# Designs tried in a protein design run: designed miniproteins, single chains, continued (4). Part 106

Each design is a single chain, and the fold is of that chain. pLDDT is the mean over its residues in the fold that is shown.

## One batch from the design tools (miniprotein)

Design m15671
Fold by ESMFold2-Fast:
Structure m15671 (fold): chain A 112 residues (1-112)
Amino acid sequence: GAALARDGGLSAKGGGLAAIAGGEASGNKEAKELGEIGLRLGAAGAALGAAQTSAAGAREAGLLALIGGRLANRGGTLAAKSSKTPEGAAKGTAGAVGGSGGEFGGSLGVAA
């Protein structure tokens, strides 16, 4: 429950940071903006998941991690597709992978 939401939120936060870096490297403003939102929601989900002892709070943390992960995944994917450099493509891919981890961990947090 809460631990999975925390770990999902951390994954979404990391994915958001990578999507921001990939968006900057590729010049894709949408990828950067999606990464920024994914970072904020993932960080909020991680913090709430770490602090929370109730099932309801674990579900809220999981939802934040899930949405943050989806946005980081989309931002990372756009950055990878827009990149003209291997480094930018790698950063975008890292954003998509981290975002997917946030989706998975967030979904488990919601289900608990």
Scores: mean pLDDT 83

Design m15672
Fold by ESMFold2-Fast:
Structure m15672 (fold): chain A 86 residues (1-86)
Amino acid sequence: SLDLSSLEVQDVPDVPVVSDDPAVAAVMRELQAAQKRLAEMVRAGASAEEVAQEAIAFLRELIKVAPPDIKAKLEEMLAEAEALLA
């Protein structure tokens, strides 16, 4: 999962959702690439707010095209990112 509550994006975890559905697999690959992008932002000295804003923008766009099976997980990640902005 994407953990932004304490900016622990330096250790990007493996994608926990496994599916034989290529649409779900494609979304999970995009999500993993985004997590790596957020980790690079942190390494470059981005603020918690900047990282949260990027995550929120990405997750909102991804949720629009995500299949229902993964949408709930993406909505949980969006809620966590929004919590960082309080």
Scores: mean pLDDT 71

Design m15673
Fold by ESMFold2-Fast:
Structure m15673 (fold): chain A 68 residues (1-68)
Amino acid sequence: KEKEIEEIEKIADKTKKELEELGFPELGEAVYKLLVEEAKEGKITAEQAKALAEGIVDAARLLKKLKE
């Protein structure tokens, strides 16, 4: 349990930093909070957290190219 939460926290922290660097600090904070809270409630696995984080970062990269 603690190992899974720790792994999700690392994914969330990395994702937050990437989103902040892309110009979406509010989104980065929201994603961090959601992933950590879902992990604490046992509602998400590290694999699911990684897949969601990758999708969100990819979408943010596309939005940055569109000057959003």
Scores: mean pLDDT 82

Design m15674
Fold by ESMFold2-Fast:
Formats: C-alpha cells, structure tokens, sequence
Structure m15674 (fold): chain A 87 residues (1-87)
C-alpha cells in the first residue's frame, strides 16, 4: 500500500522518496500518520511536505493536529514552520 511505502521510506531515512510518495497521497489518514511519524523521527522536510499537502487539500484541521504533534514531541522548528503555513 502507499501508506506502507511511505512508512518504510520515512523509517529508512529516504527523505526524497518519502516526499515524492506524500505528494501522491490523497487519503487524510495516510497523510496524518506519515506526518506524525516524520515528526517523531525528526524528518522535518517530510513533515512540512505533509502539512503543505494537507492544506492544498483543504484539510486545515489535520494540519492543526500535525502542529500539535510537533509541539508534543518538542520539534519547535517544524512546529513554527507548520504554524506559519496555517496562518
């Protein structure tokens, strides 16, 4: 599945592959899981791409959930960047 391919790419640190796969994702739950995993593992570029994809799709509440995940994990730099995209 696309979800499993994204999870594997993030887990293996394949940032460019993960970004490409995130751009193909349309399922809100797949995007949220991808963004949360990227935040947890510290892949800021992947998390930011997920936030952009969520906002492009009108999923503002999901982008806000991603922001709260970044705050929870103490990822202050990515939290600030996601907040700036939402505002």
Amino acid sequence: SLEEKIRKAIFEGKVDEAIKLVREATDPEVLLKAGQLAIKLGYDEVALEVARKMLERGEVDLAKQLLETAKKYGRDDIAKKIEELIK
Scores: mean pLDDT 87

Design m15675
Fold by ESMFold2-Fast:
Structure m15675 (fold): chain A 82 residues (1-82)
Amino acid sequence: SEMDEEVERFKEVLREAYERFAEIYPSLSPEEAEEVERRLTEVIGEGMRRIAEAVKNKDAEKLREVTEETRERVEKILREAE
């Protein structure tokens, strides 16, 4: 279903975000690593809550919007940390 496809897209965003974080982790100071992890956790947590709400409302369009917004925000965090 569209809903299942969008949920899988959101999971892919999470996987890619943490894989990229793991890649850059060795080059970060302890303080930088902590800040990046904090920001990622906050953005992902917000995204998870909004995805849960979209699923409850069967709003595939909202789910897609939240997925893209979350992707953009995590990509920015990771890019700024490089």
Scores: mean pLDDT 87

Design m15676
Fold by ESMFold2-Fast:
Structure m15676 (fold): chain A 73 residues (1-73)
Amino acid sequence: SVVTKQEIKDFINLLNAVDESVHQEQIEKFKIHLKDKVLTPELKEYFLNLINSSSLPENVKNELLNILKELSL
C-alpha cells in the first residue's frame, strides 16, 4: 500500500489541533500506520514541506524529520 498526500496532510493538521502533551502518542500511532506503507520521493518532499511550514514545536518537527529519514526509498 502507498501513503497518500491526504493522509500526511490530515496527520499534520491533527498535530496542530491537539495539545502538545499528546503529540508523542499521535506520532507513535502514525509510525505504526506507516510501517507497511510505501512513501515515494514525491510524498517525502510533500511531507517535508508541510513539516517546515507548520507551526509545530521544533522538537516535534525533528521527530517527524527522523521518521522521514527512517522511511528510505
Scores: mean pLDDT 79

Design m15677
Fold by ESMFold2-Fast:
Structure m15677 (fold): chain A 100 residues (1-100)
Amino acid sequence: SPKEKVEKFLQGMITYEEEAIKEYEALNRPQEVIDLERETLEKLKEILENLDKMSVEEALEKAIEVEREAAKRYRELGDNAGADAEERHVKGLEKLKEEL
């Protein structure tokens, strides 16, 4: 179903953010980069937790906004690799939205 596809995609993005935090901590990356990953993770978890309280389209739009903002902030911090990763998530979410 559309809802199950959105849930699975959100779970994948959450796993990515959790792994990125662990890697960034292990590499002693700047605290501002780690804080941004934690903020993004919490926003994605909030969308997933409230998925039953919103339409699948609303959930996708919220996730796209979260990832676009994260990409922009990574770019501003000079983390182009982090920005590129978040932009790939945006493209995946946009493709999923088109398949609804």
Scores: mean pLDDT 87

Design m15678
Fold by ESMFold2-Fast:
Structure m15678 (fold): chain A 55 residues (1-55)
Amino acid sequence: MEETIVVSADTREKAVSKAGDAMRKAEEEKGFVPVAGSVRLEDGKYVVTMTLKRD
């Protein structure tokens, strides 16, 4: 199974923090592990995309 999480925030710090929280929840609840991640600046906001995988 594969799941993608996308979050955005005003700062890179906040965006990474939000992504980390969402990742941790998916890992604890469903056993997903992070396999890829990217941080991008889009229209004044930092967008973090995390790809999680299970089995």
Scores: mean pLDDT 78

Design m15679
Fold by ESMFold2-Fast:
Structure m15679 (fold): chain A 58 residues (1-58)
Amino acid sequence: RSGLNKEDLLKIREALKKPLNEESQSALSLFDFDRDGTLDDAELARLDAMMREEGATE
């Protein structure tokens, strides 16, 4: 919900034009949005759930 639209998903795909590696996966795990210095796995799960609601199949 909120501000995540399909356009945002396309933007993410555009940024991921390069082939992904294990190093890239580690970098993705470092998505710190709160700047508290902690990695929130819930944030990643929320993004996945929101993508399903917005960009999920019919």
Scores: mean pLDDT 50

Design m15680
Fold by ESMFold2-Fast:
Structure m15680 (fold): chain A 81 residues (1-81)
Amino acid sequence: SEEEIEERAREIAREAYEELSKVVPDEVARPAAEAVYEVALEIGRRMPEYQAAGVSTEAIQREALERVAERTAAAVEAARA
C-alpha cells in the first residue's frame, strides 16, 4: 500500500541520516537523507513496473544510488547559491 511504501521510505531515510551524520556534516547528511526518502518513495511506487519489465535488483539499486547522488548534489548546490 502507499502507507507501507511511505513507512519503509521513512525507515530507510532515518537509518541513512543516522549513519551519515556520524561521518559527514549535517549540510550534506540532511539533503542526502531527504534524497534517500524521495528516491525510495519513487522506486516503491514504480515497483510493479520494474517487476513487469523484469528489472534486476542490481539495476534498481544502481538507479537508486544514481538518483540519490544527483538529488543530493542539486540540493547542496541550491543551498550554496
Scores: mean pLDDT 83

Design m15681
Fold by ESMFold2-Fast:
Structure m15681 (fold): chain A 55 residues (1-55)
Amino acid sequence: SMEEALAKATELVRERLAAGQPVTMADFEELGKELGVEISSQMIADAVMAAQEAA
């Protein structure tokens, strides 16, 4: 689902930031393939914003 995709994308951003690793478009492409959902640039922006607010 799109809600699950956003939650997973947000978790990915948080984990990468905590590990001091950059988050790339390729990371979101792989996540989208695994979840069967197309992760748009807008969803990526929403996920980054949610991860920063949760920090």
Scores: mean pLDDT 78

Design m15682
Fold by ESMFold2-Fast:
Structure m15682 (fold): chain A 60 residues (1-60)
Amino acid sequence: MDEDVEDAARRAGVSPEKIREVARRLGISPMTVAAIALRHVEGLPLSEEQKEVLRELGLL
């Protein structure tokens, strides 16, 4: 879990600490935040809820 979050965060260009901070503020898992950031970097479609996560990360 934590290793997957750290790898995903690195690939998305965001620190693992930032991922965990946003996850805590939004009440979702760090894995979910990291997966959403990766979807954004890969150019995949995002829901409005997923875009809110990206705004919190400073990626939108």
Scores: mean pLDDT 79

Design m15683
Fold by ESMFold2-Fast:
Parts: structure tokens; C-alpha cells; sequence
Structure m15683 (fold): chain A 97 residues (1-97)
């Protein structure tokens, strides 16, 4: 069985893939709370990247930027090179939008 934070994160990814962006946002926010409670900075950074992606998909570019910047900060603290790369790539994409 997955940890509660990981299960919420997985449900958020499924909602995002289905185009259910408001549902994905709510699930990623709950996942962030659970990862924070367990001191899982890697989980927090990954959920923040996908929270930013969900806001981008809704056309809320200012919120997308905010969450990508938060994701980058936490990912650097966590040494999560995957989330660093994703956050930086998505921030560059915002400059082109």
C-alpha cells in the first residue's frame, strides 16, 4: 500500500490526466499537506510542480509561476534533480506564453 501522501498524489495525477484540473489541484494540495507532515520534501516538490502544471492548464499563469518557483526552491533543498529540471523547464515555457 502507498503512504497517504503518495496515494493522494497518484489520484491528483489521474485527475490531471483526465482534464479534471480543479480536482487535481485539490488532491495535490492535500498531498502537499501529508508530505509536509512526513518531512517528505521530494514529495512536496513533485506535488508543487504538478500543482503549477494544473494552474497552467487552466490558463492561470501567475499561479502556475508561483507554484513552479516554490517547487524549484523545495526541490533544491531536497536535491530532487528531476523536479528542479521540470520546474525550470516549465518556468521557461511561461516566458514563451
Amino acid sequence: ALAEGQELYAKGLAAFEAGEYDKAIALFQEAIKKFTESNDLVGVSRALVNLGRAYFAKGEFDKAREYYEKALEIAKKANDYGSIGEAESNLRRLEES
Scores: mean pLDDT 88

Design m15684
Fold by ESMFold2-Fast:
Structure m15684 (fold): chain A 60 residues (1-60)
Amino acid sequence: SEEIEKKIKEIEEKVKQDEATLRSYVDRHNLTPEERAFHDRVLELYREQAKKEIEELKKK
């Protein structure tokens, strides 16, 4: 479905944009190692969630 393909692309672009934004934030702030680890974990969970959404869309 073309609609499914568009949704997948939107998810992929959103993840890419959000990763770039988060990396920019980390680079611009003097974060502690604990704060950096927290941001890394949040990004990892966000990527895992996006992968699950894409796989669910592929099943439809």
Scores: mean pLDDT 78

Design m15685
Fold by ESMFold2-Fast:
Structure m15685 (fold): chain A 73 residues (1-73)
Amino acid sequence: AAERLELLRRLEEEGNERIAAGEPVEEVELRVLREAARAVGAEELAEEYAAAVAAGDVEAAREALGRLQARVR
């Protein structure tokens, strides 16, 4: 549980900056994010985040991640 919250926090701070810089989010990070979302019944938020990352949409990625973080807490 704590490990998932730490990953979400790291993705909020580092992941969004990496997306803005044109750097990809690692597949392992996306996998853990999807697992965290499934555990709280919010799989759609993880998919919204993945879609936003693929589109380079930092704002959409931040919004989806924020909603997912709220569900995990």
Scores: mean pLDDT 70

Design m15686
Fold by ESMFold2-Fast:
Structure m15686 (fold): chain A 62 residues (1-62)
Amino acid sequence: SLAQQLQALVEQLLPTLSPEQAERLRQLQQQYLAHAPTFLAAGVPEQVILDGFREEAEEIRA
């Protein structure tokens, strides 16, 4: 599921982040999980949502 894929990305990134960055990444995950059902219902592909999450996660790491 999309939720499982987002969780896998978070788990992969968390060990590489500071505590402050990790908190921001967890907040980003919660936002995506809250809005994903609406985007999926509107016909946005799961991969597009995942790509958006990756882009924003890289901003947190930078």
Scores: mean pLDDT 85

Design m15687
Fold by ESMFold2-Fast:
Structure m15687 (fold): chain A 80 residues (1-80)
Amino acid sequence: SEYIDLAVLLAELSNVYLRAKLAGKPELGDEIIEKVKKLSFETQVRLAEEIRRIEERISDPEEFVRKVKELVEKAAAEEA
C-alpha cells in the first residue's frame, strides 16, 4: 500500500531528525532528509526499511546518524 509505505517513510525520517538532534547535529539530519527527498519514491521506501534495521541494532544517536548518512550517500551515488 502506497499510504503504508509513505507512513513508514515519514516515521523513519522523523526518527533520523530526532536522533540527529539528540546527537547535537540537527544540520546533519536536515542534510540526510534533503538527500532522501531527491531520490525516487521506490528508493526512499527501501531506505526507510534499511534505516529501521539500523535503528534496531544501533542505540547511540551519533553512530545511528553516521550510518544512515553512509547508507543515503551510497543510494544517491547509485541513482546518479
Scores: mean pLDDT 84

Design m15688
Fold by ESMFold2-Fast:
Structure m15688 (fold): chain A 59 residues (1-59)
Amino acid sequence: HMSAEEVAKWLVERGLVDDDTAAAIEKMLQQGYSIGSVVANYVKGSPEERLEIIRELLE
């Protein structure tokens, strides 16, 4: 299971978010926002691509 820092780094490494967005995502996850909410609002791509990302981050 990934930490908030690991999730943010994973998204940056795949070019899905920039470093500033990743830092914001890390803080939001630490504050209790869900991975699904964060991916839906901040990660680029189709709904299907975002669903796959959520699945990878939750496993």
Scores: mean pLDDT 81

Design m15689
Fold by ESMFold2-Fast:
Structure m15689 (fold): chain A 81 residues (1-81)
Amino acid sequence: MEAKIKTLLESADLDKAALVNEMNKVSLKYVNSKDLVAEVQTFNSGGLTADELIRRVRALAPDTGRNEALGALEDAAVAVK
């Protein structure tokens, strides 16, 4: 999962605006969606590496929400190919 997310986020063809739009559509049960979108926006501005974004997304939720947050990021990154 994380290796796939990293490859997608490091793609030169990544549509950063579309990525934010996909993340704004996500409804999350255990994670504040605004916090997740804020981390993605910081990555889009060049403030975070892909590894740092993945680490911060893991930290947004307790163990029960970690897979939800990472899964949402993976789904959004796949959708914007």
Scores: mean pLDDT 75

Design m15690
Fold by ESMFold2-Fast:
Structure m15690 (fold): chain A 111 residues (1-111)
Amino acid sequence: LVETLRKVAEEYKDTDAIIFAYVRPEDVPEIEKEFKKLSKKYPNLTFYVFTPAERNILELILGTKLEMNRIYVVTKDGLYAVDESGNKTRIEVSPKNLKALYAFLKKGSAP
């Protein structure tokens, strides 16, 4: 996933995008360490690791289940999931739900 995360950050480096990861608790420290490096390199990108509790809220907002070991990208134009092999799939989300997701993630990243 770290290599996938680096490729996704490079692809979206010139966009106002939120990148979040859903990984096992034991993998969180490695992903957070990489997010810290990438946020310094790409200041336009927002990085977020969500907890199992936050997953339930995100799934409710989206109206669909989130898969583990994926990198998710939120832009003004949509939501995408990228797997460990680098395959990107678009997740169909209504404009209303996409705005709600963006607001939730921005609120979680604000001090």
Scores: mean pLDDT 74

Design m15691
Fold by ESMFold2-Fast:
Structure m15691 (fold): chain A 64 residues (1-64)
Amino acid sequence: SELLKRARETAELIRELMRELKKLNVPFDKISEYARRLHQLAKEGKTLEELREEMKKFIEEVKS
């Protein structure tokens, strides 16, 4: 179903974000905050495309 597909794809994006932040040596507490923020955006109805753009912004934010 589309709901199950969206849930799976959202979970995969969150895992990808967490992996990328871990590679950048971001502390676990901050990784958890970003993962929670991405999950909240998904709950608010952001599309997968919008979630990918937000993920890129989070990664660039921690690089700065």
Scores: mean pLDDT 84

Design m15692
Fold by ESMFold2-Fast:
Structure m15692 (fold): chain A 116 residues (1-116)
Amino acid sequence: ARERIEEAAAYLEEQGHTEAAELLRRIAELLEEAARLASPEIKKEIEEILEQLGGVADLILAGEYELAAYGAEGLSVRLESLAKESEGEVKELLLEASRLLRELSKLLREIAEEEE
């Protein structure tokens, strides 16, 4: 998952989508940090979300920006739900990652619109 996320971020930078690339990298960093600090139950959920983020990265690499935007939006909702079951620093990291995923979804949708 991490390698595909970095490949997608590099691809976005190459295409001139620097803000989207920075958001994708930052989201991965926040989720990895949250997983390190989380209880085993919450960590497992974060690891599943990181794997799903790898799926969003695969869609970006395939040029499927609208589908990638939908994926990012869905992950944002899942992270907000998980944050409600979390506390302290883990909750703050998950909420920030959710906010950045929402911003990433918006940028990916804008990229998709430019191809229409």
Scores: mean pLDDT 87

Design m15693
Fold by ESMFold2-Fast:
Structure m15693 (fold): chain A 66 residues (1-66)
Amino acid sequence: MLEEEIERITRETVERVLAAPTRDEQQVAVVQGASEIRRLGEEAGLSDEEINALVAAFAARVGEAL
């Protein structure tokens, strides 16, 4: 399920950011998480607009969890 995969990626990204010893590694974790969400959206047949909305929501949720 797409929602369940996004929740998993969001949680894993938050964990990676919290475990990262440097800001650069934190940025890499966020970029990698966003890339996974884009790939999942493409595989699910979503539009570019829908994928961009999911990535924006992901970034907001990661920021709120920190």
Scores: mean pLDDT 84

Design m15694
Fold by ESMFold2-Fast:
Structure m15694 (fold): chain A 89 residues (1-89)
Amino acid sequence: MKEEELREKLEEVMREAVQAVADGDFEAAYELLKEPVEEAVRMGVPLSVILKITREIAERVAKELGVDDPERTVRLMVSIVETVYLEVK
């Protein structure tokens, strides 16, 4: 999988996932992130690359949505992605 393909897939779900985290619905965020992360793992994308792309997109989206604590929201998004990676690897 190319980095551009992972970016496109994460962009599709990131707005809903960031909103879910902001609303305290971590299960919904996990389910939204699960499919693109599982595909990235199957295609051999390293965790470091997945986390870098997740952080970059989540930071932008959290700012665009005007969430109350964007830094905390981004940290939680990264933690959810790490959890998905560890559970599917």
Scores: mean pLDDT 84

Design m15695
Fold by ESMFold2-Fast:
Formats: structure tokens, sequence, C-alpha cells
Structure m15695 (fold): chain A 84 residues (1-84)
């Protein structure tokens, strides 16, 4: 299912991040967001997308790019608040 595929991409991103393969990690998280966008359940779409966005922010922190990581996390918080 699209949900299982999106979750699998998030898990793949986490594995690449732990290996230090940051470019592959970001690409996997971006694919998770793209697949999550095809879900009909808005809450499931949001939860998967927020997990992926937080993964991308973690990669930027690992690279020392703290300003971008802060911006990405603030955008994720905005997405979480937009559904309420």
Amino acid sequence: SPKEIAIAYNNLGNVYQNLGNYDEAIKAYEEAIKVAGKLEDAVEQQNIAINAVNGIANVYEALGNYDEAIKIREEALGLKNALK
C-alpha cells in the first residue's frame, strides 16, 4: 500500500542517516513525503510527512547546517498546527 511504501522510505532514510550517507537519506525522506501525498487519510499523510521532514532536519544538524534544520523543524510544526 502507499502507506507501507511511505513508511519504508522513512525507515530507509533513517538507515542511510545512521550510515552517514546523508544525500541518500534526504532522497529517501523526500520519496516518503511524495508517497505520503498520495494518501487519502490526511492525518496519516501528515504524520508520515512530519517524520520525513524531521529526518531531513536531523541530516542538516549532522552536517552542521543548524539554520536550515531550525527552519525545517519550524515548518513541520506549522504543518502539524494547520490541521487544527
Scores: mean pLDDT 84

Design m15696
Fold by ESMFold2-Fast:
Structure m15696 (fold): chain A 63 residues (1-63)
Amino acid sequence: MAQQVAQDILDASKTLDEPQLELHIRTLGRQAGLSDEQVQEVVETYKTKGVEAAAKKLEEFIS
């Protein structure tokens, strides 16, 4: 499950623009049961370290 959500974000990054990808990350994180604080940490990781780092962070929170 965690790996599938992380892969979804990586795949979405190929087709979505930056604002749409941020919204997608927030939506997937909330659907996966992450807290608002965890979702915000994933988004900040995306903004500072890129989509691959954000996907890994999301996988860590779900696992």
Scores: mean pLDDT 80

Design m15697
Fold by ESMFold2-Fast:
Structure m15697 (fold): chain A 78 residues (1-78)
Amino acid sequence: MGEELRRIAREAGLSQRELAERAGLSVATVSRIERDPEGSSAMNVLRVFDALPEEVQTPELVARVVGTALVSMARELE
């Protein structure tokens, strides 16, 4: 997931810095989400996804993001 998220952002013309600015997060936080999305806050993962251009928010990507957010939520409950 994280590597695919980075690729999609790059293909959409977004740097890690621009993605962070759009999501209202630090570059360090975006970098962490790209490396370990399941280990990150579900809300922060969703913020990064929402910051992507709408044209790249395919149903397949939405399903993957929802799956990642559910794993993140399960980890936060421990």
Scores: mean pLDDT 74

Design m15698
Fold by ESMFold2-Fast:
Structure m15698 (fold): chain A 87 residues (1-87)
Amino acid sequence: MEEEREKIRQGLKRARELIRRAEELLRQAEAEEDPLRSSILRGVAMVAAAVTKVSLEKAKRRAERLGDEDLVREAERAIEEAEALLR
């Protein structure tokens, strides 16, 4: 059970790193003067955010099964961050 909690924490940490990378790609897309390159950067960021959201939803389900409210809330916050990037 402790080992499972640690795996969820590590997954959440990696997911937040991916969210920050997606945000950086969106910032680069905003600064990109070439419309095609800008679209590619946005596309990569959106795919990264969508994949990260799926991983976070799985992490949330694991946290719920463990009854760990704090991990559930951390996962929910990260999901909201990923969803914000998909708008």
Scores: mean pLDDT 84

Design m15699
Fold by ESMFold2-Fast:
Structure m15699 (fold): chain A 71 residues (1-71)
Amino acid sequence: SEEQKRLQREYASLLPAALILANAGEPVSEEVLERVREVAEKYASTLDPKKKEELISETEKALERVRRAGA
C-alpha cells in the first residue's frame, strides 16, 4: 500500500539519521527519538507478526544505542 511505502521510507530516513548522529557522539533530542518510535510502531502495524516483532526489536536496540550516546 502507499501508506506502508510512505511509512517505510520515513522510517528508513529517520532511524539512520539518528544513528549517524549517535555514532558521531552527537546528542539526539527526545522528540526525534519519540518520532522514530511512533513511525516504527505504525510501520510495524502494516507488517506480518514475525516481521513486526523483528522491526520493533531492532528499533528498540537502535534507540537504546542513540539514548546512550546522548546520556
Scores: mean pLDDT 80

Design m15700
Fold by ESMFold2-Fast:
Structure m15700 (fold): chain A 74 residues (1-74)
Amino acid sequence: SLIEEIKKKINDKSLDALDLFIRALLLSDDLELLKAAVEGIVAWGRESVLKSVKDYIETKKSEEEKKALLPLLK
């Protein structure tokens, strides 16, 4: 499953892993998949990426998705 593929890539510092996380964030509305993707982005650990992801979630995601995802970006 996509969730399992994303979970396997958490702590992978490659650009391919980051691309997978970002694509999942942009293309999915599955809350568990979105949470795994955000966890992967946080673990990848680049401040400019985290800022862009936070801005995207705040402007483009539903209220339920914001409640689930924004705490992961603490």
Scores: mean pLDDT 83

Design m15701
Fold by ESMFold2-Fast:
Structure m15701 (fold): chain A 60 residues (1-60)
Amino acid sequence: MRLENAGKGADIGSKGGSGEGMHGGAAFQSARLGDVEAARTLAESGAGSNGRLAGELAAE
């Protein structure tokens, strides 16, 4: 699977459609808290629109 267009500048935070949420900050925060699984879940259930950023968060 490759959603380079969706992840390019976009992110799972697009659900917010504005501000910090647009940058996928929510998933990033989950990964930073040591909740890689939570970040991964957000990426997979990202309303059919997730990005490479989510994948990188899951690795963190």
Scores: mean pLDDT 50

Design m15702
Fold by ESMFold2-Fast:
Structure m15702 (fold): chain A 74 residues (1-74)
Amino acid sequence: SADEAAQAARDGARKGAEMGSPEKTIELARKNAEKYGPEVAEAAGKGDRSGYLTGSPEAVAQAWGMAARAAAER
């Protein structure tokens, strides 16, 4: 479901952000969302990178989860 895809992307993004790496945030969000389809994984991997520079790990995770949800709903 879209909610499950969003949660998977959020969990991956949070873990990557905790590691202090935008690249790891992209990698883990995409990988965690892969089971929900290639469009969802792509959207999760392309989450708002500009937001990463000004947000907390939780804020980054939420934004990337929302991107994955939007893709899963299309």
Scores: mean pLDDT 67

Design m15703
Fold by ESMFold2-Fast:
Structure m15703 (fold): chain A 62 residues (1-62)
Amino acid sequence: STLSDVLDELSEDEQLLVVEQILPYAGRLDDLERLKVAIERLRSQGRTDLAERLEELLKKYF
């Protein structure tokens, strides 16, 4: 899974935080769309560092 590959690049704490953002969209959005939602939500929460890392990982895996 491309989502699994992205998550494996993150620390355990970062993985948990990203999963928390995308879990409500399981089965409703594809992996790319869910990660884009996570990026937007993390930016709004002041986690711009993690959002930027996710954007680079999206570029690598999608």
Scores: mean pLDDT 81

Design m15704
Fold by ESMFold2-Fast:
Structure m15704 (fold): chain A 81 residues (1-81)
Amino acid sequence: SRRAEYLEGLAEFAARPSVTPAERAHLRVAELVLNEGLSPLEAFLRVYFPDMTVEEWNALSDEEKRALLAELAARLAAEGA
């Protein structure tokens, strides 16, 4: 199945000693979707914006969403260095 193939790929990738904290956070989003059945948006918010609900995210303008995503990208870059 597509889920089993994806989970096998994630497990193989996660076993690599070069996996960064940022990559591990991304793998956790995938695990929440595939193993816990969360929506991709809910899983993303659970990992990267734990204090924000799906309703709060959906209420944001496109400009506000872009600003938050830019801040997240900068934070992940700093944590990955």
Scores: mean pLDDT 74

Design m15705
Fold by ESMFold2-Fast:
Structure m15705 (fold): chain A 106 residues (1-106)
Amino acid sequence: MEEEEKKEKKLKELKEELEKHREEIEWTLKHGSENNKALAEIALEAIESGDVEKMLQKAAEFYRKKAEEYKKKGDEKLAKTAELLAKAFETLDFEAVEKEAEKLYK
């Protein structure tokens, strides 16, 4: 499928973006919240291994689990935000998801 070439380009762009933010990711791993540390670990693993696709899968699964946890606690805004973030990692459309998340915290 012609879609594979587009996917490879997006994965390369994501890898370059992660490398640009390596210092922030390493800082978050040491000083972030429990959730942010888990995500920073996933991102750093992707930088070190070069396996951005596996990182995207792990990040999406992480946020899906967090959405379920927040739903059980009654935190509707946090649950919806986690669902939107999971969708971003699944679709690679971070801009559209960020705009929807901003509406929740308007």
Scores: mean pLDDT 74

Design m15706
Fold by ESMFold2-Fast:
Structure m15706 (fold): chain A 71 residues (1-71)
Amino acid sequence: SPMDEVRRELMRLHDELLSKIEAGELSVEEAIKELNEFTRRLSRTLSPEDRRILLGAQGNLKKELRSVGES
C-alpha cells in the first residue's frame, strides 16, 4: 500500500533525527521542525484518509523526540 512506503520513510527519517540528536548535531526543536516539514510536504499528495494516518504517526514520533529532550 502507498502508506506502507510513507510509514517506512517516516520511520527512517525518525531514526536519522534521533541519531543526530544523540550525536549533538541537531536539537530536539530542529528535529521536530524537520519532521513537520517532511509530513507537510507528503500530506498534500495523499488522500484525506491517508493524510489522517500520516498526521497521527507524526504526532507519535514527535512525542518520542520530545521524550529524548526531557531525559
Scores: mean pLDDT 80

Design m15707
Fold by ESMFold2-Fast:
Structure m15707 (fold): chain A 54 residues (1-54)
Amino acid sequence: GVSVTGYLPEGTEMPYTFVPRIGSYLATDPKDRRKVTAGGLGTEEYARRLIDQA
């Protein structure tokens, strides 16, 4: 699979939240979450679980 990490465009920080458990930024918008977590267990579901565990 393909993984995308560190996708944080300059000037677009509002839709991203720092998640201490991961030590990185995670998109808060479902569309952006798919870009950041591409290749995970399931794009939006995986991102949601990580946020819920924070």
Scores: mean pLDDT 44

